# Designs tried in a protein design run: designed miniproteins, single chains. Part 78

Each design is a single chain, and the fold is of that chain. pLDDT is the mean over its residues in the fold that is shown.

## One batch from the design tools (miniprotein)

Design m2698
Fold by ESMFold2-Fast:
Structure m2698 (fold): chain A 95 residues (1-95)
Amino acid sequence: SAKRQELLDEFERQARQEAERLGLSPEQRAAVEELLARIRQAGSTQSIDDVEANFQKLMKELLRKYPTPETREAVSALGGLFAQWAQQLKELEAS
């Protein structure tokens, strides 16, 4: 739906803004973009529970690949944004 796409676009915008605010390296930003691309693909075809499971898996992969304080802060911030998006999506689907 158009509203579902709008919510996903806003989540991605906020996630990119947080990555910039945290001063992530180009390599870390590329990993965040890969994460967002996978969420977009999953979010168009999968249930919210499957999207949450995929998000958690990708966040763990990001922390394993880049075990830095900056990555831990980024994962925490992205997790908060994802929780907000998931809640909004569940509310939209309940309507």
Scores: mean pLDDT 75

Design m2699
Fold by ESMFold2-Fast:
Structure m2699 (fold): chain A 96 residues (1-96)
Amino acid sequence: SEALRRVEEAARELERLLTELGEPELGRLVAELLRETARRVARLREEGKEEEARLEAELAEGLLGIVLGVLKVQGKLTPEIEEAAERAVEALEELA
């Protein structure tokens, strides 16, 4: 799936960018969240559970938003991180 590939690319980019900022554990957690959510959303869609797929994507988007908010307060939020996060959200929404 093209959307699954785009989520993987965004997850990898976010992990790299967060690691470069000195947040390797947060980078791994964000990448894992995105990958796990993409797998669950894809499975739910295949099972015809479209509403559950949408809710899973929305929950991950909300959690990612909290992470970005914390980074902003810490002065660590960069345009590159914001752009990678936006791409991840767009890919998850397309997948759902």
Scores: mean pLDDT 89

Design m2700
Fold by ESMFold2-Fast:
Structure m2700 (fold): chain A 98 residues (1-98)
Amino acid sequence: SSLEKKFEELSKKLKEAVKEGNKEEAIRLFEELLTVFQKTAFSLIDNGDYDKAQKLIDKFEEVLKLLEEKFPDDLEVQILVGVGYLIIGVVKLLLKKS
């Protein structure tokens, strides 16, 4: 889907920004990725694509771990990472009910 492609493109750009230490760009990309993750996950669940939804969660968790490791002392980044984990929790709950 176009959402899956957008998730992959944003994930790649975010990983590059993190490697470069560009915190400001990483935050902007992460906010977009968070929205795309939520929309993509819900679409996959609604379509019964549970294996793809789980794979999407795994990929998003990799991004969260990277942000935690690269910017451990940045309050804004750590709050955004926390929000990411909360959304993963909601998606996992929906998968369990499906």
Scores: mean pLDDT 88

Design m2701
Fold by ESMFold2-Fast:
Structure m2701 (fold): chain A 79 residues (1-79)
Amino acid sequence: STKVASSEEVRALTEEQLARLRKQGLEDEAKAFERGFEAGLAGEVPEKTVAELYKNQTKEERLEAVYAVGVAAGRLAKA
């Protein structure tokens, strides 16, 4: 699509987000985001919106939310 961010632009933002998560000590979240990004590049679509995942704040729910954001980023980078 002519209206999506460039693949290079989305990849740069993804790398920055991973670096920020790791700098904050959120290594599990960084791994979930990276795994989601790879799945998005492979063509997976997010199962839930980030807003739906944000409401209940267990560690597992945060990892699911970060994974979903990663999938969305991977889809944009693929386009």
Scores: mean pLDDT 70

Design m2702
Fold by ESMFold2-Fast:
Structure m2702 (fold): chain A 88 residues (1-88)
Amino acid sequence: SEEEEKLDKEIKYYSYKISVLQKMLRMFRKGKTLEEIKKYLESLRKNAQNEEQKKAIDDALTLDTPEQIEASLEEYRKKLLELVRKKR
């Protein structure tokens, strides 16, 4: 159904956002600089397959600290859980 397809698309979108932010946090924990992390994101954006992936990366590029990334991760995880529950 169109509702199931829309839900699957949103689940993939938030899963992708979470994966990008988790990678950023791992890079910070390994002592990578913000500049190195932003360069990684810009490279990832260049290889993005669709506008939704580009948007997810653009949102990630606005985050400057591990604390901001953790806050966004908490929000996205809550959203993903809601979407998964709707899928039943």
Scores: mean pLDDT 87

Design m2703
Fold by ESMFold2-Fast:
Structure m2703 (fold): chain A 75 residues (1-75)
Amino acid sequence: SAEEIAALRRAFAPFDKDGDGKITAEEVGKLMRLLAGTPAGEAFIKRMQKLAGLEVDGKYTPENQKKIADWLTEN
């Protein structure tokens, strides 16, 4: 779990310029869209969904983006 959190933090580092750990649903959505065009990116989206306790379907819906952003901010 720590390695999975570290991977998420690394992916969101460009969006968290202040290092405060606050990630918005919009920033999650931008990253998910950037990644969605590749097999590795789809696997990463599914990993984020699994960690956030969401259904693992590889979709980047507004609800998924919000829950991932909330989870990442709290963890």
Scores: mean pLDDT 69

Design m2704
Fold by ESMFold2-Fast:
Structure m2704 (fold): chain A 96 residues (1-96)
Amino acid sequence: SMRERLREIFAELERRTSARVAAGDAEGLEADVIEAARRIAELFGWSEEEIAALAEREAALEAITEGIVFLAGEENREAAERQARALGEAIDALRA
């Protein structure tokens, strides 16, 4: 199901995030976030133009937010936005 594929994408992203943070690899974490966002957008049937825009971090985090909202429900959008923002903050912290 779409829910199972999304859970697999997020489980992989969580594992990769943990490994990248442990390694101090900001560039790798940003690449993993963008890849997860692209996979989510492809799963949702987004256009090629929308998928290409995911190279920009803000757009990638929006795609991640939509994936979280799909799994958790619209009532949890604010929490999903905070979770996605935390990924951006982790990338920035590794670059500090």
Scores: mean pLDDT 89

Design m2705
Fold by ESMFold2-Fast:
Structure m2705 (fold): chain A 68 residues (1-68)
Amino acid sequence: SALDRLLALAENVIRQVVRREPNAPLEAVKELGLTLVRTEGARLGLSEAEIEEAEARVLATIDRLYAE
């Protein structure tokens, strides 16, 4: 689905950013992830509910990467 592809893209981008910039602030990475999901989700024509689900899942992925 478009949602699954968006989530895979967002996770890949976030993982690459964290690997290249291990000292990147949590807030900056969250802003990047949310901007990516909102911009690409809107471009793909995803519903509000699908964008909210993508936002929640991207934030959970970022929290997991920073949780040690």
Scores: mean pLDDT 84

Design m2706
Fold by ESMFold2-Fast:
Structure m2706 (fold): chain A 61 residues (1-61)
Amino acid sequence: MEEYIKKAEEYEKLADEAEKQGNFVEASRNYGLAAIYYFKAGDYEKAEEAIQRAADVSAKL
């Protein structure tokens, strides 16, 4: 389970970096991947936050 949280955190970092670069497509994808891994880890609150971030970034396309 801890492995899923670590993976989710890695994808969040990639998404944050992509967003800073203005790469909203890559940012949205990585926030989506983070959400999947948080969901697998049973952290539904963080999964929901990541989904919302992916949606917000996607709206900037």
Scores: mean pLDDT 82

Design m2707
Fold by ESMFold2-Fast:
Structure m2707 (fold): chain A 100 residues (1-100)
Amino acid sequence: SEEYKKIRELLREQGEAFLERAATLPPGKRGVAERVLLELMSDMMAVIEEGEKNGLSPEEVVEKILEVMDEHIARITDPEVRALFEEFKEELEKKLKELL
């Protein structure tokens, strides 16, 4: 569907923007941020694929994406990396809700 394509593209664009920002971190923290982002992006894309396949609404898929983000953020032990992902979630949530 067109809405699912827009959600996927927004996730990709926001992920790329996050990687550019993470590049300013010290190498150790940057490695953690990049690993967490790759794992999170994989899980979010899986949510979109399964949601579209199972006939979920775009609104239901967005809610599941936000739940997955909360689960990943809760596992981050470095407070600076966690703060970057909290900001990433706030920006992504705003843009996803504007998209719907």
Scores: mean pLDDT 88

Design m2708
Fold by ESMFold2-Fast:
Structure m2708 (fold): chain A 97 residues (1-97)
Amino acid sequence: MEEAENYKKKALESIKQAREAVAKGDVETAIRYVKEAIENAKKLDELGDFEGAKKIYREALTVAAEVARASKDFDLQVEAAVNEIYAAVLLTTIENK
């Protein structure tokens, strides 16, 4: 589906931007992009692209973990950890489909 391909491109670009933000020490921006990637992956799941959604959830989980580890701000560390858990839960939910 052309719509699914659009969400996948947006999610992958968000993952790339999140990794670049982590490399620059911009934890807040990295968390924002992780959230955007998860939301676009949820759209892929709704459209039935389970393999696309799984791939993005795995990438988002990895980046969220990196953000949590890099954060020196407790509130940002908690927000990153929450997004890591959320991506993991969504990934396990799809693995049963």
Scores: mean pLDDT 84

Design m2709
Fold by ESMFold2-Fast:
Structure m2709 (fold): chain A 98 residues (1-98)
Amino acid sequence: MAEKEALYEEAYREKKAELRAWYEEQLPAALEELRRLLAEGTDRAELLAAIDRVEAHLPALEAEAEALFDVDPRRAGELYALRDVMREVLARLREALA
């Protein structure tokens, strides 16, 4: 139904913008903390393993979003937005560890 797709797309767009605004504000502090941990001798491999553990939860989030599309398309859109923003944040953290 076209109406479900419209609700999904609107919720996705709104939540993605909200989450991006939030993480762009928080990201500099998170990157500084990551650099501090590396400078203090925290193992880079252990930090990468922590990022991998978070990323491993993304397929479950996608499955939940897919299951919700027919019953709550707005919530499905919000979950897909969260997945995509989390991927962006994790990619930025991985770049800081390269």
Scores: mean pLDDT 84

Design m2710
Fold by ESMFold2-Fast:
Structure m2710 (fold): chain A 85 residues (1-85)
Amino acid sequence: SYIEELLELLQELIDLTTDPEVKKQLQELLEKAREYYKKGDYSSAVSTLQQAVVLALLQADEKNVIDPDKLGELVRRFSDLLVRM
C-alpha cells in the first residue's frame, strides 16, 4: 500500500532524527496521520504523511540531523513514492 510505504518511510526518518524537537514534531504528525487512516480519511492521512516527510527532509538538510548519504537515499525513496500516485 502507498500509505503503508509512506508510514514506513516516516518512521525510519523519525528513528534517524537526533534533534529531540524535530523528532517530537514528526512523531506528532505520524500519530495524526495514523488517526486519519484509522478513521478512513485517506486523503488527509496521505497529505499529513507527505507534509511530515517534507518537514523531516528539510530539517535534516538545514540542521544536519541525519547523515547526508542516508538523507539522499530517503529523498529518492520519497520521490519514487510520489511518482507512483
Scores: mean pLDDT 78

Design m2711
Fold by ESMFold2-Fast:
Structure m2711 (fold): chain A 68 residues (1-68)
Amino acid sequence: SSLEAARRALEEIKRAAREDPEKALQVGEKQGERLSDFMGLDEKGKQAMVEAFRALARAAREEYLREK
């Protein structure tokens, strides 16, 4: 389901932020693209999804970099 795919994408972003915070943004963008393709979103929907996941990755990256 779309919800399960979204949860897996978020978990992968959080894992990437913990293991390599500097690559978290790239992982966020890739997961946003994958989920958009899975859901069959149009170009505007895909852009919004990628931007949202990139923002989530930035937040996760900042949290883990601040603690280190």
Scores: mean pLDDT 76

Design m2712
Fold by ESMFold2-Fast:
Structure m2712 (fold): chain A 95 residues (1-95)
Amino acid sequence: MSLEEIVEEEYSKLPKDIQDLLEKLAKIKYPDADKVTAILGTILDIVERYEEDKEKAVEEVAKLLNISREEAEKLVNAAVEMYERIMKKIEEQLS
């Protein structure tokens, strides 16, 4: 299974309110392309960079997406759980 396929499967498991927020943000940031995966990838990169400092990850996401800290915290929490599941699937597929 490709990394893209793993990310798409994990995205489908996110709470609907998180999915709706990501879709809304994608339309604002990428109106011509509607790239939910681009926004999700950016959030995952921030989560990986600040894995030991969730507060900094929340601040970076809020600043980058121009959203409230509460919305950023919801996205970071969802992204952390998704990142852990993605890493576990990658470990299981270690060839």
Scores: mean pLDDT 74

Design m2713
Fold by ESMFold2-Fast:
Structure m2713 (fold): chain A 72 residues (1-72)
Amino acid sequence: GSKEEYLKLAEEYKNKGNEAFKLGNYDLAIEYYQKAGEEIKKYAKGSEPKDPEVIALEKKILSNLIAAYNKQ
């Protein structure tokens, strides 16, 4: 996959995690946030990303993942 595909998948998984979180399904939210983080790692492989949008997305995914763990 391309770097653009990995970023798109990360955002899609983040959104699915957010939906699960809103429904109180914290286990499912954690699974989706972890998948989003894995796609960001694929994006970063072999590169030094300086894109502030990517950094912001990663921080948001991590913050949401921490929030989901704190609800368990």
Scores: mean pLDDT 79

Design m2714
Fold by ESMFold2-Fast:
Structure m2714 (fold): chain A 87 residues (1-87)
Amino acid sequence: DLERRLRLIRETYERVKRLALQAGVPEEDAEEIGGLVGGAVLQGTEEAIRRAAEEVKRIAGKHLSEEKAERLAEEVRRLAEEAVRRL
């Protein structure tokens, strides 16, 4: 079901963007983080999710402490894994 798949990707994007914003990431980078994770969910592989989480940590690391960036990356990875299981 294409509509259900697109909805899950959009919901993941919005949740991830919100988490990044709440953690202190500026809107532009939070949008990029959301898009990266949404794209990984669309690909649906564990490898894509791991790569997206690494990139999230790198982007967030420009604005957050290492501990906060790592926590955000872990939370985002968990959400992406959950979304892929529901596809």
Scores: mean pLDDT 87

Design m2715
Fold by ESMFold2-Fast:
Structure m2715 (fold): chain A 99 residues (1-99)
Amino acid sequence: SLDEEIDKLIAEILKLLSEMVRLARQRYTPEQVEEILRVAKRAALALTDFKNLSVEEAKKRFDEIVEELRRVAGDDPELQALIDKIRELMEKAIEAKEK
């Protein structure tokens, strides 16, 4: 079902967000990690609300979250690669919601 498809995509995005935080903890200061955690928590909340959002609202919130994730990741190529995967999964979730 579409609901099960969306739930699987959300679970994978949450897993990638957790991996971003794990890598950040190994590489960055506590202050930098806290900034990444703040954005990751906002992303997780947007995912929790995803089923209740219109397609237009979901697209806007996901674009804003991806932009913030890219900003806090800076020049880290591994974090940027995880964000690329997160964006792809977010786009698939929106596509599933449009069906």
Scores: mean pLDDT 86

Design m2716
Fold by ESMFold2-Fast:
Structure m2716 (fold): chain A 75 residues (1-75)
Amino acid sequence: SEEEKAREIAKKLYGDELAELAQGMVRGGASVDAAITLAKAIAERGEVTLDVPPGGSLDEAAQRLKAEEAARRAA
């Protein structure tokens, strides 16, 4: 399943805690790519507050984190 795929990728790259988070994101309706993007951001930045309301788009949250990363690199 896509949930298991996201968990396995995140576990291999970032460890068990982020693997569980990535699996939960896909279960919540995110794509595997978005879940891995968010897990990577958390691993690289530390604690990241996910400002996603119940039923909100995790793909949109991933795009926001990418934009913040680009802005941070430009600063």
Scores: mean pLDDT 70

Design m2717
Fold by ESMFold2-Fast:
Structure m2717 (fold): chain A 92 residues (1-92)
Amino acid sequence: MTREEIEEALKRMEESQLELVRLAGADVEEARRILEREVPPLIELILKEGREVIVLEFRATLAELPAVGAQVLAVQQANPDAVILTVLHLEF
C-alpha cells in the first residue's frame, strides 16, 4: 500500500471510531486526542517495516457489534504480522 492509501484507510477508521464515541455519549475530544497521538507513529511504523495493512469495512447495527468484533479478532489471529484497520458504518 502507498502512504496515501494507508492515510485514507486510517482516516476512515478514525471517523468511524469518533462516530461510535459520539453515539455512546462519551468524550469525543478525548478520543480525537488519543487518535492524533497514536495514528502518526503507526503510519511511520507501517511504512518503515513494510507491514501488510488489511482494511475491514462493516455495515452493522449496535446489536451486531459483538459479531463484528469476533470477525476482526479472527482476521487478526490469522494475520498476526498485519495491521488490521476496521471501518464501521453504524446503521439505525
Scores: mean pLDDT 79

Design m2718
Fold by ESMFold2-Fast:
Structure m2718 (fold): chain A 65 residues (1-65)
Amino acid sequence: APPVYRLRAVKDVTVVSSPVIELKKGDEILATNPRLNEDGELEFTLVDTGRPAKLDASAVELSPV
């Protein structure tokens, strides 16, 4: 299985996924295969859905689980 990472929101942030997810400061989601893109967005796969997602990389702290 791919390594799992925890994304903790440091401010309110919209997760661009299907469906859209609104995170409030302090909320956490689990991600696999996180990658920073050229636009400063973090692209990843949501563990709960297995679907691709992205958000503003400055809005989250990433740590390995």
Scores: mean pLDDT 87

Design m2719
Fold by ESMFold2-Fast:
Structure m2719 (fold): chain A 100 residues (1-100)
Amino acid sequence: MEEKLTEEEKKILIEAVAGPLGRYFLEKAREAGKEEVLEKLEELIKRGKATPENIKKALEILEKKGVSAEDIALFEMIVNQETSQETKAKLAAEYQAKKE
């Protein structure tokens, strides 16, 4: 059996993606047929818990579980409040293009 996300790791990841990014991960989980992840994501999106600490832990978990470096970089840029308005606009445009 491959190394699975622990319940603590799942919780940290989902809390870090609460808010706008929660919808993105919800859609990805739906496409992959991961109903358990969908239910947990929906619950934590409603709670709106995303702290810098949880975001950092989520990035570490994503890297450890084999999520691509490109997706990790995109995630980091979107959650980074210091990212410039121009960069955020570019990321939003690329995200909309990827929506299909």
Scores: mean pLDDT 54

Design m2720
Fold by ESMFold2-Fast:
Structure m2720 (fold): chain A 90 residues (1-90)
Amino acid sequence: SLEELIKKLEELIEKIENGELTPEEAIEETTKILKEFGDEEIIKKFVSLAQKKFEPQAEELEKDEEAFLKALNEVLRELIEELKKKIEEE
């Protein structure tokens, strides 16, 4: 369900904020959660949000793991808000 997806993404954000994941591990867990849910529209939305956030600062984020994780966390929070809107519209 969308509610279970939101919960998994919120748990991922908490792990990132607690310093439990490297950038590589955070991307791997994000990819796993989204692919296991199996909604290609949601995956495309995540990619769109990530592109918008990361492209303007790509070179700086490649050198700063903390800044990368912060930016990823912001993308995940925006995705959660979009998913909450879908639940309210149904």
Scores: mean pLDDT 81

Design m2721
Fold by ESMFold2-Fast:
Structure m2721 (fold): chain A 100 residues (1-100)
Amino acid sequence: LTELTQRAQALADENPEAARRLAEEIEERVEREAPDAPPVERMELAARLIGELAGEPEKGEEAAELIRKVAENPGEAEEDYRELMALISELVIRALEKMA
């Protein structure tokens, strides 16, 4: 596990209400905006929404592009997957800090 992933988990544990609000906001907006979309498209939307909530919409878009690359070429996407996990962890940390 990366240090960023561990930090994201620690912040969620220290701020359970902020973590809950973040998760609920993302889940509600994905269900409202893309209820019938395939799982990959719903995950791309979730990444963009996390980016918006973190105040880093460009990084949210980068994460959405990485989700698509991983989904299209899973056997060759090990580096893309690691980059995706790092970006999502960073965005979650930033969003939780803003909501705390």
Scores: mean pLDDT 78

Design m2722
Fold by ESMFold2-Fast:
Structure m2722 (fold): chain A 84 residues (1-84)
Amino acid sequence: SKRDISQAMADLLDNESLSNRIRFAEAVSKVDPAFREQLQRARNPYEIAQLGKDYFNKLIPDDLKEKLKTLPREKQIEEIEKLL
């Protein structure tokens, strides 16, 4: 759902860990069939994490990421959800 994606994106803004990138990729795969197909071709968790990172960077440019990082988590989720 948009809410699940927004929460995963807020987690990535806080910490770009391998596990957060994978959780975001999995959340996106539930709503984006083309991305789901890319994820199915991934050979290991690092490739899944890289796909998640690339998707996140395409959705949110760096200047917007910095702005969102200044907001409390609830406001980050609200603003991200409006972009989806």
Scores: mean pLDDT 86

Design m2723
Fold by ESMFold2-Fast:
Structure m2723 (fold): chain A 95 residues (1-95)
Amino acid sequence: TKDIADGYIGRISGLTSDLISSIDWLASQTTDPELKAELERLRDEVEKLRDETIKKLKELGKNNASIDDIRSVVDKYQKKLDEIMKKVEEIDKKM
């Protein structure tokens, strides 16, 4: 189901872009070099997660993989994204 994979790719691109924008905004609001370094590290983790997940979804869509295989990749992405979002929220609370 290439169309379902493409739909998730669009959503994942949007969600990760939104989180990267939030991280960039927080980095602009602090002069603390340690917080800036941690935010830069989290930004890199988000970009890597996006790129790896999109690559996997493109391969699954191309190979006409099952909907369950696509959902498994999306669920793993969402869990990792939630972990990164929690770390960003903890940094925001310290600012």
Scores: mean pLDDT 86

Design m2724
Fold by ESMFold2-Fast:
Structure m2724 (fold): chain A 64 residues (1-64)
Amino acid sequence: SMEAVRQVILEGVKELMRLLGDTTDQVLAYKDKDKAKVDEIVAQTREQARQIIAETDQRVQELL
């Protein structure tokens, strides 16, 4: 149903927002201290975001 699709998308968005908050806190902890660590955190966040998007897309496709 379209409502089930909407709910799955909203859950994915909430997970992405949580990830963004956690990443911001980590980046601020290492800001101006460790550029390599900041780059690592950003790279890990990109991969986690990609996984959340892929899982959300799969769940949406299973409902259509």
Scores: mean pLDDT 85

Design m2725
Fold by ESMFold2-Fast:
Structure m2725 (fold): chain A 86 residues (1-86)
Amino acid sequence: SELLEKVEEVLERVRELLREYGSSLEQEILLGVAEIGYAVGKLINDGEFAKELVIKQLEKLIELAEEEGKEELAERLRELLEELKE
């Protein structure tokens, strides 16, 4: 369950970043989808499912942050994405 713990830590850090920089409704929806994916992965004890879904939503969050001109948020989200891929 080390992978599920890692996914949870990454999601908590994403929530903190969106709180710090502000979030759009679309970003909140993407985070919600990632959180649901984590909850489902935890329920079925499938860390890879949780990881893959969170990665996909993180990539979309990065694209939105770039589109909104939030370069520092986008960079910090990319750092979390690379950490999760390890």
Scores: mean pLDDT 87

Design m2726
Fold by ESMFold2-Fast:
Structure m2726 (fold): chain A 135 residues (1-135)
Amino acid sequence: GLKEAAEMAKKSGDYNTARMLEALDKGDVKGAGNSLSDEADKISKQAKSLGTPKGKQASDLLKQASKYMKNGDFKKGSDLLKQASKKLKSLGTPEGDKLSTKANFLSNIANDISNGDYTSAASRLMMRALAEYSS
């Protein structure tokens, strides 16, 4: 279940995924938003560290997404995360591709939450935790 997936995420060092799973298990939408925001801020720092204009643009979009999700605006957060993902993908680098995939994953979670589809959000996070634990 969600508890077991959260423990797997912790063992894999993915504390933000663990916190999102724990929040969703408790019906804590605000806690899920805070954890999504923390992960977006982490990706934002990594995007800025690429030292490119597109990396900086993606970093700024990720910081904006973080603020909206922390305030419960998951739809706007999802849209901004998707824009950041596209900017990172357009770098054409392995580092950009990796960060693009992470931003797109968070966009999907935020979109699920914005639609009240907590089951789909939890399912995506569980699959991520299991994949990381099994690797």
Scores: mean pLDDT 89

Design m2727
Fold by ESMFold2-Fast:
Structure m2727 (fold): chain A 61 residues (1-61)
Amino acid sequence: MKEEFVQRITAAADDVEAVRKIVKEAGISLEEAVDMLGKQRTPEARAAAATVLGAIREEKA
């Protein structure tokens, strides 16, 4: 699950709505998604983490 999740979210990193849906479908929090992406240490994972952080800022407020 976590490996497939990281692949899906990095593939959708250019689309905030797709990233939000992937996180919700995985049944985890946006905070947990950022933690998992931070452990990957790739440019793609960093881009996806930035998108998720943007989503956190909008949904938390």
Scores: mean pLDDT 74

Design m2728
Fold by ESMFold2-Fast:
Structure m2728 (fold): chain A 75 residues (1-75)
Amino acid sequence: LAPSTREAMRAEARAGFAAGLSVGEIARALAKKFGIPLATARRLVTETAEEDPLAYTPENREALRAMGAREAARG
């Protein structure tokens, strides 16, 4: 990815997190807007989330925790 395009995508990802969107929703929006593969968009969004601790909403954290608890109960 070009550096300027990557910075623009990171800005969009931060805006998406501020709006309360999930990583998957932001990745799909970026893939469509910038014409890049979904896998590339998802990786960039994940990297942006790791750099911004405010990217993790209480709902997203609780959903992840609930999924882990359910996996442990089934295993």
Scores: mean pLDDT 68

Design m2729
Fold by ESMFold2-Fast:
Structure m2729 (fold): chain A 90 residues (1-90)
Amino acid sequence: SEARRRAAREAAEKLREIGREVDLALQLAAAYKELLKLLSEEEQKKLRKEFWDKGKELAKASEEEQEKALAEAKEKAEKEAAKLKAEKAA
């Protein structure tokens, strides 16, 4: 039936999209790993939600845009972690 074939194609496309969103969100979480250790549980929860939102946004972008965003996320996380470590040392 056409309905079954359409539903199967739509389900496969949706699963691929979800898989990309999850992978990107996990890569963002990995980039922020050191910063997350320095934050409160409430701040960690807010940041993890942002990773999911950003992962969904990036899943719609090109591979080049995804790579650039992940690199920028790593730099931002490293700078913020360095700031918090310096503040605790002062």
Scores: mean pLDDT 82

Design m2730
Fold by ESMFold2-Fast:
Structure m2730 (fold): chain A 71 residues (1-71)
Amino acid sequence: AQIDIKVHSDGTIVITSSSSLSLDEIKTMAREAAAKIDLNQTPLTVAKSLAETLAKLFKEKGYSVTLTLDD
């Protein structure tokens, strides 16, 4: 299954999945990722760090992940 994570220049993160991911699973992984990063950064830097951490967590669970950063 493929997970695509896109970070927009405004700091918005979009997650697209070809597999069935529940909102609760996404929220749980987002909380785990947020706990691992420094939230006292600029919004865009936080978004990029969060997206990279989410990508690693999805890969650890056996998903194929594509990360796209829109500058």
Scores: mean pLDDT 77

Design m2731
Fold by ESMFold2-Fast:
Structure m2731 (fold): chain A 87 residues (1-87)
Amino acid sequence: MTIEELLELAREAAEKEGLSEEAIEELLRVLRDILTKMEENPEMSAKEVMDLIAEKAAEMSKTFSKADVDTMVTIMKLLAKEFLESR
């Protein structure tokens, strides 16, 4: 599965969960950064990926509600896991 295919799945999931377009765009931006870093660093462990998602969640919490951030984190974890399992 390509990074672009995973980002399309993330958008679909976020739209179904009722996230705003602003939250969707930030989710896709952050997820692209994470997936690109994972592709460039194939040695990254699942723990390191989860720690990176937690760091990005803390940054997003400055702008978005807890409910939106929790939804975005759930989507990011799901798709990052799919990418890890495709290695």
Scores: mean pLDDT 86

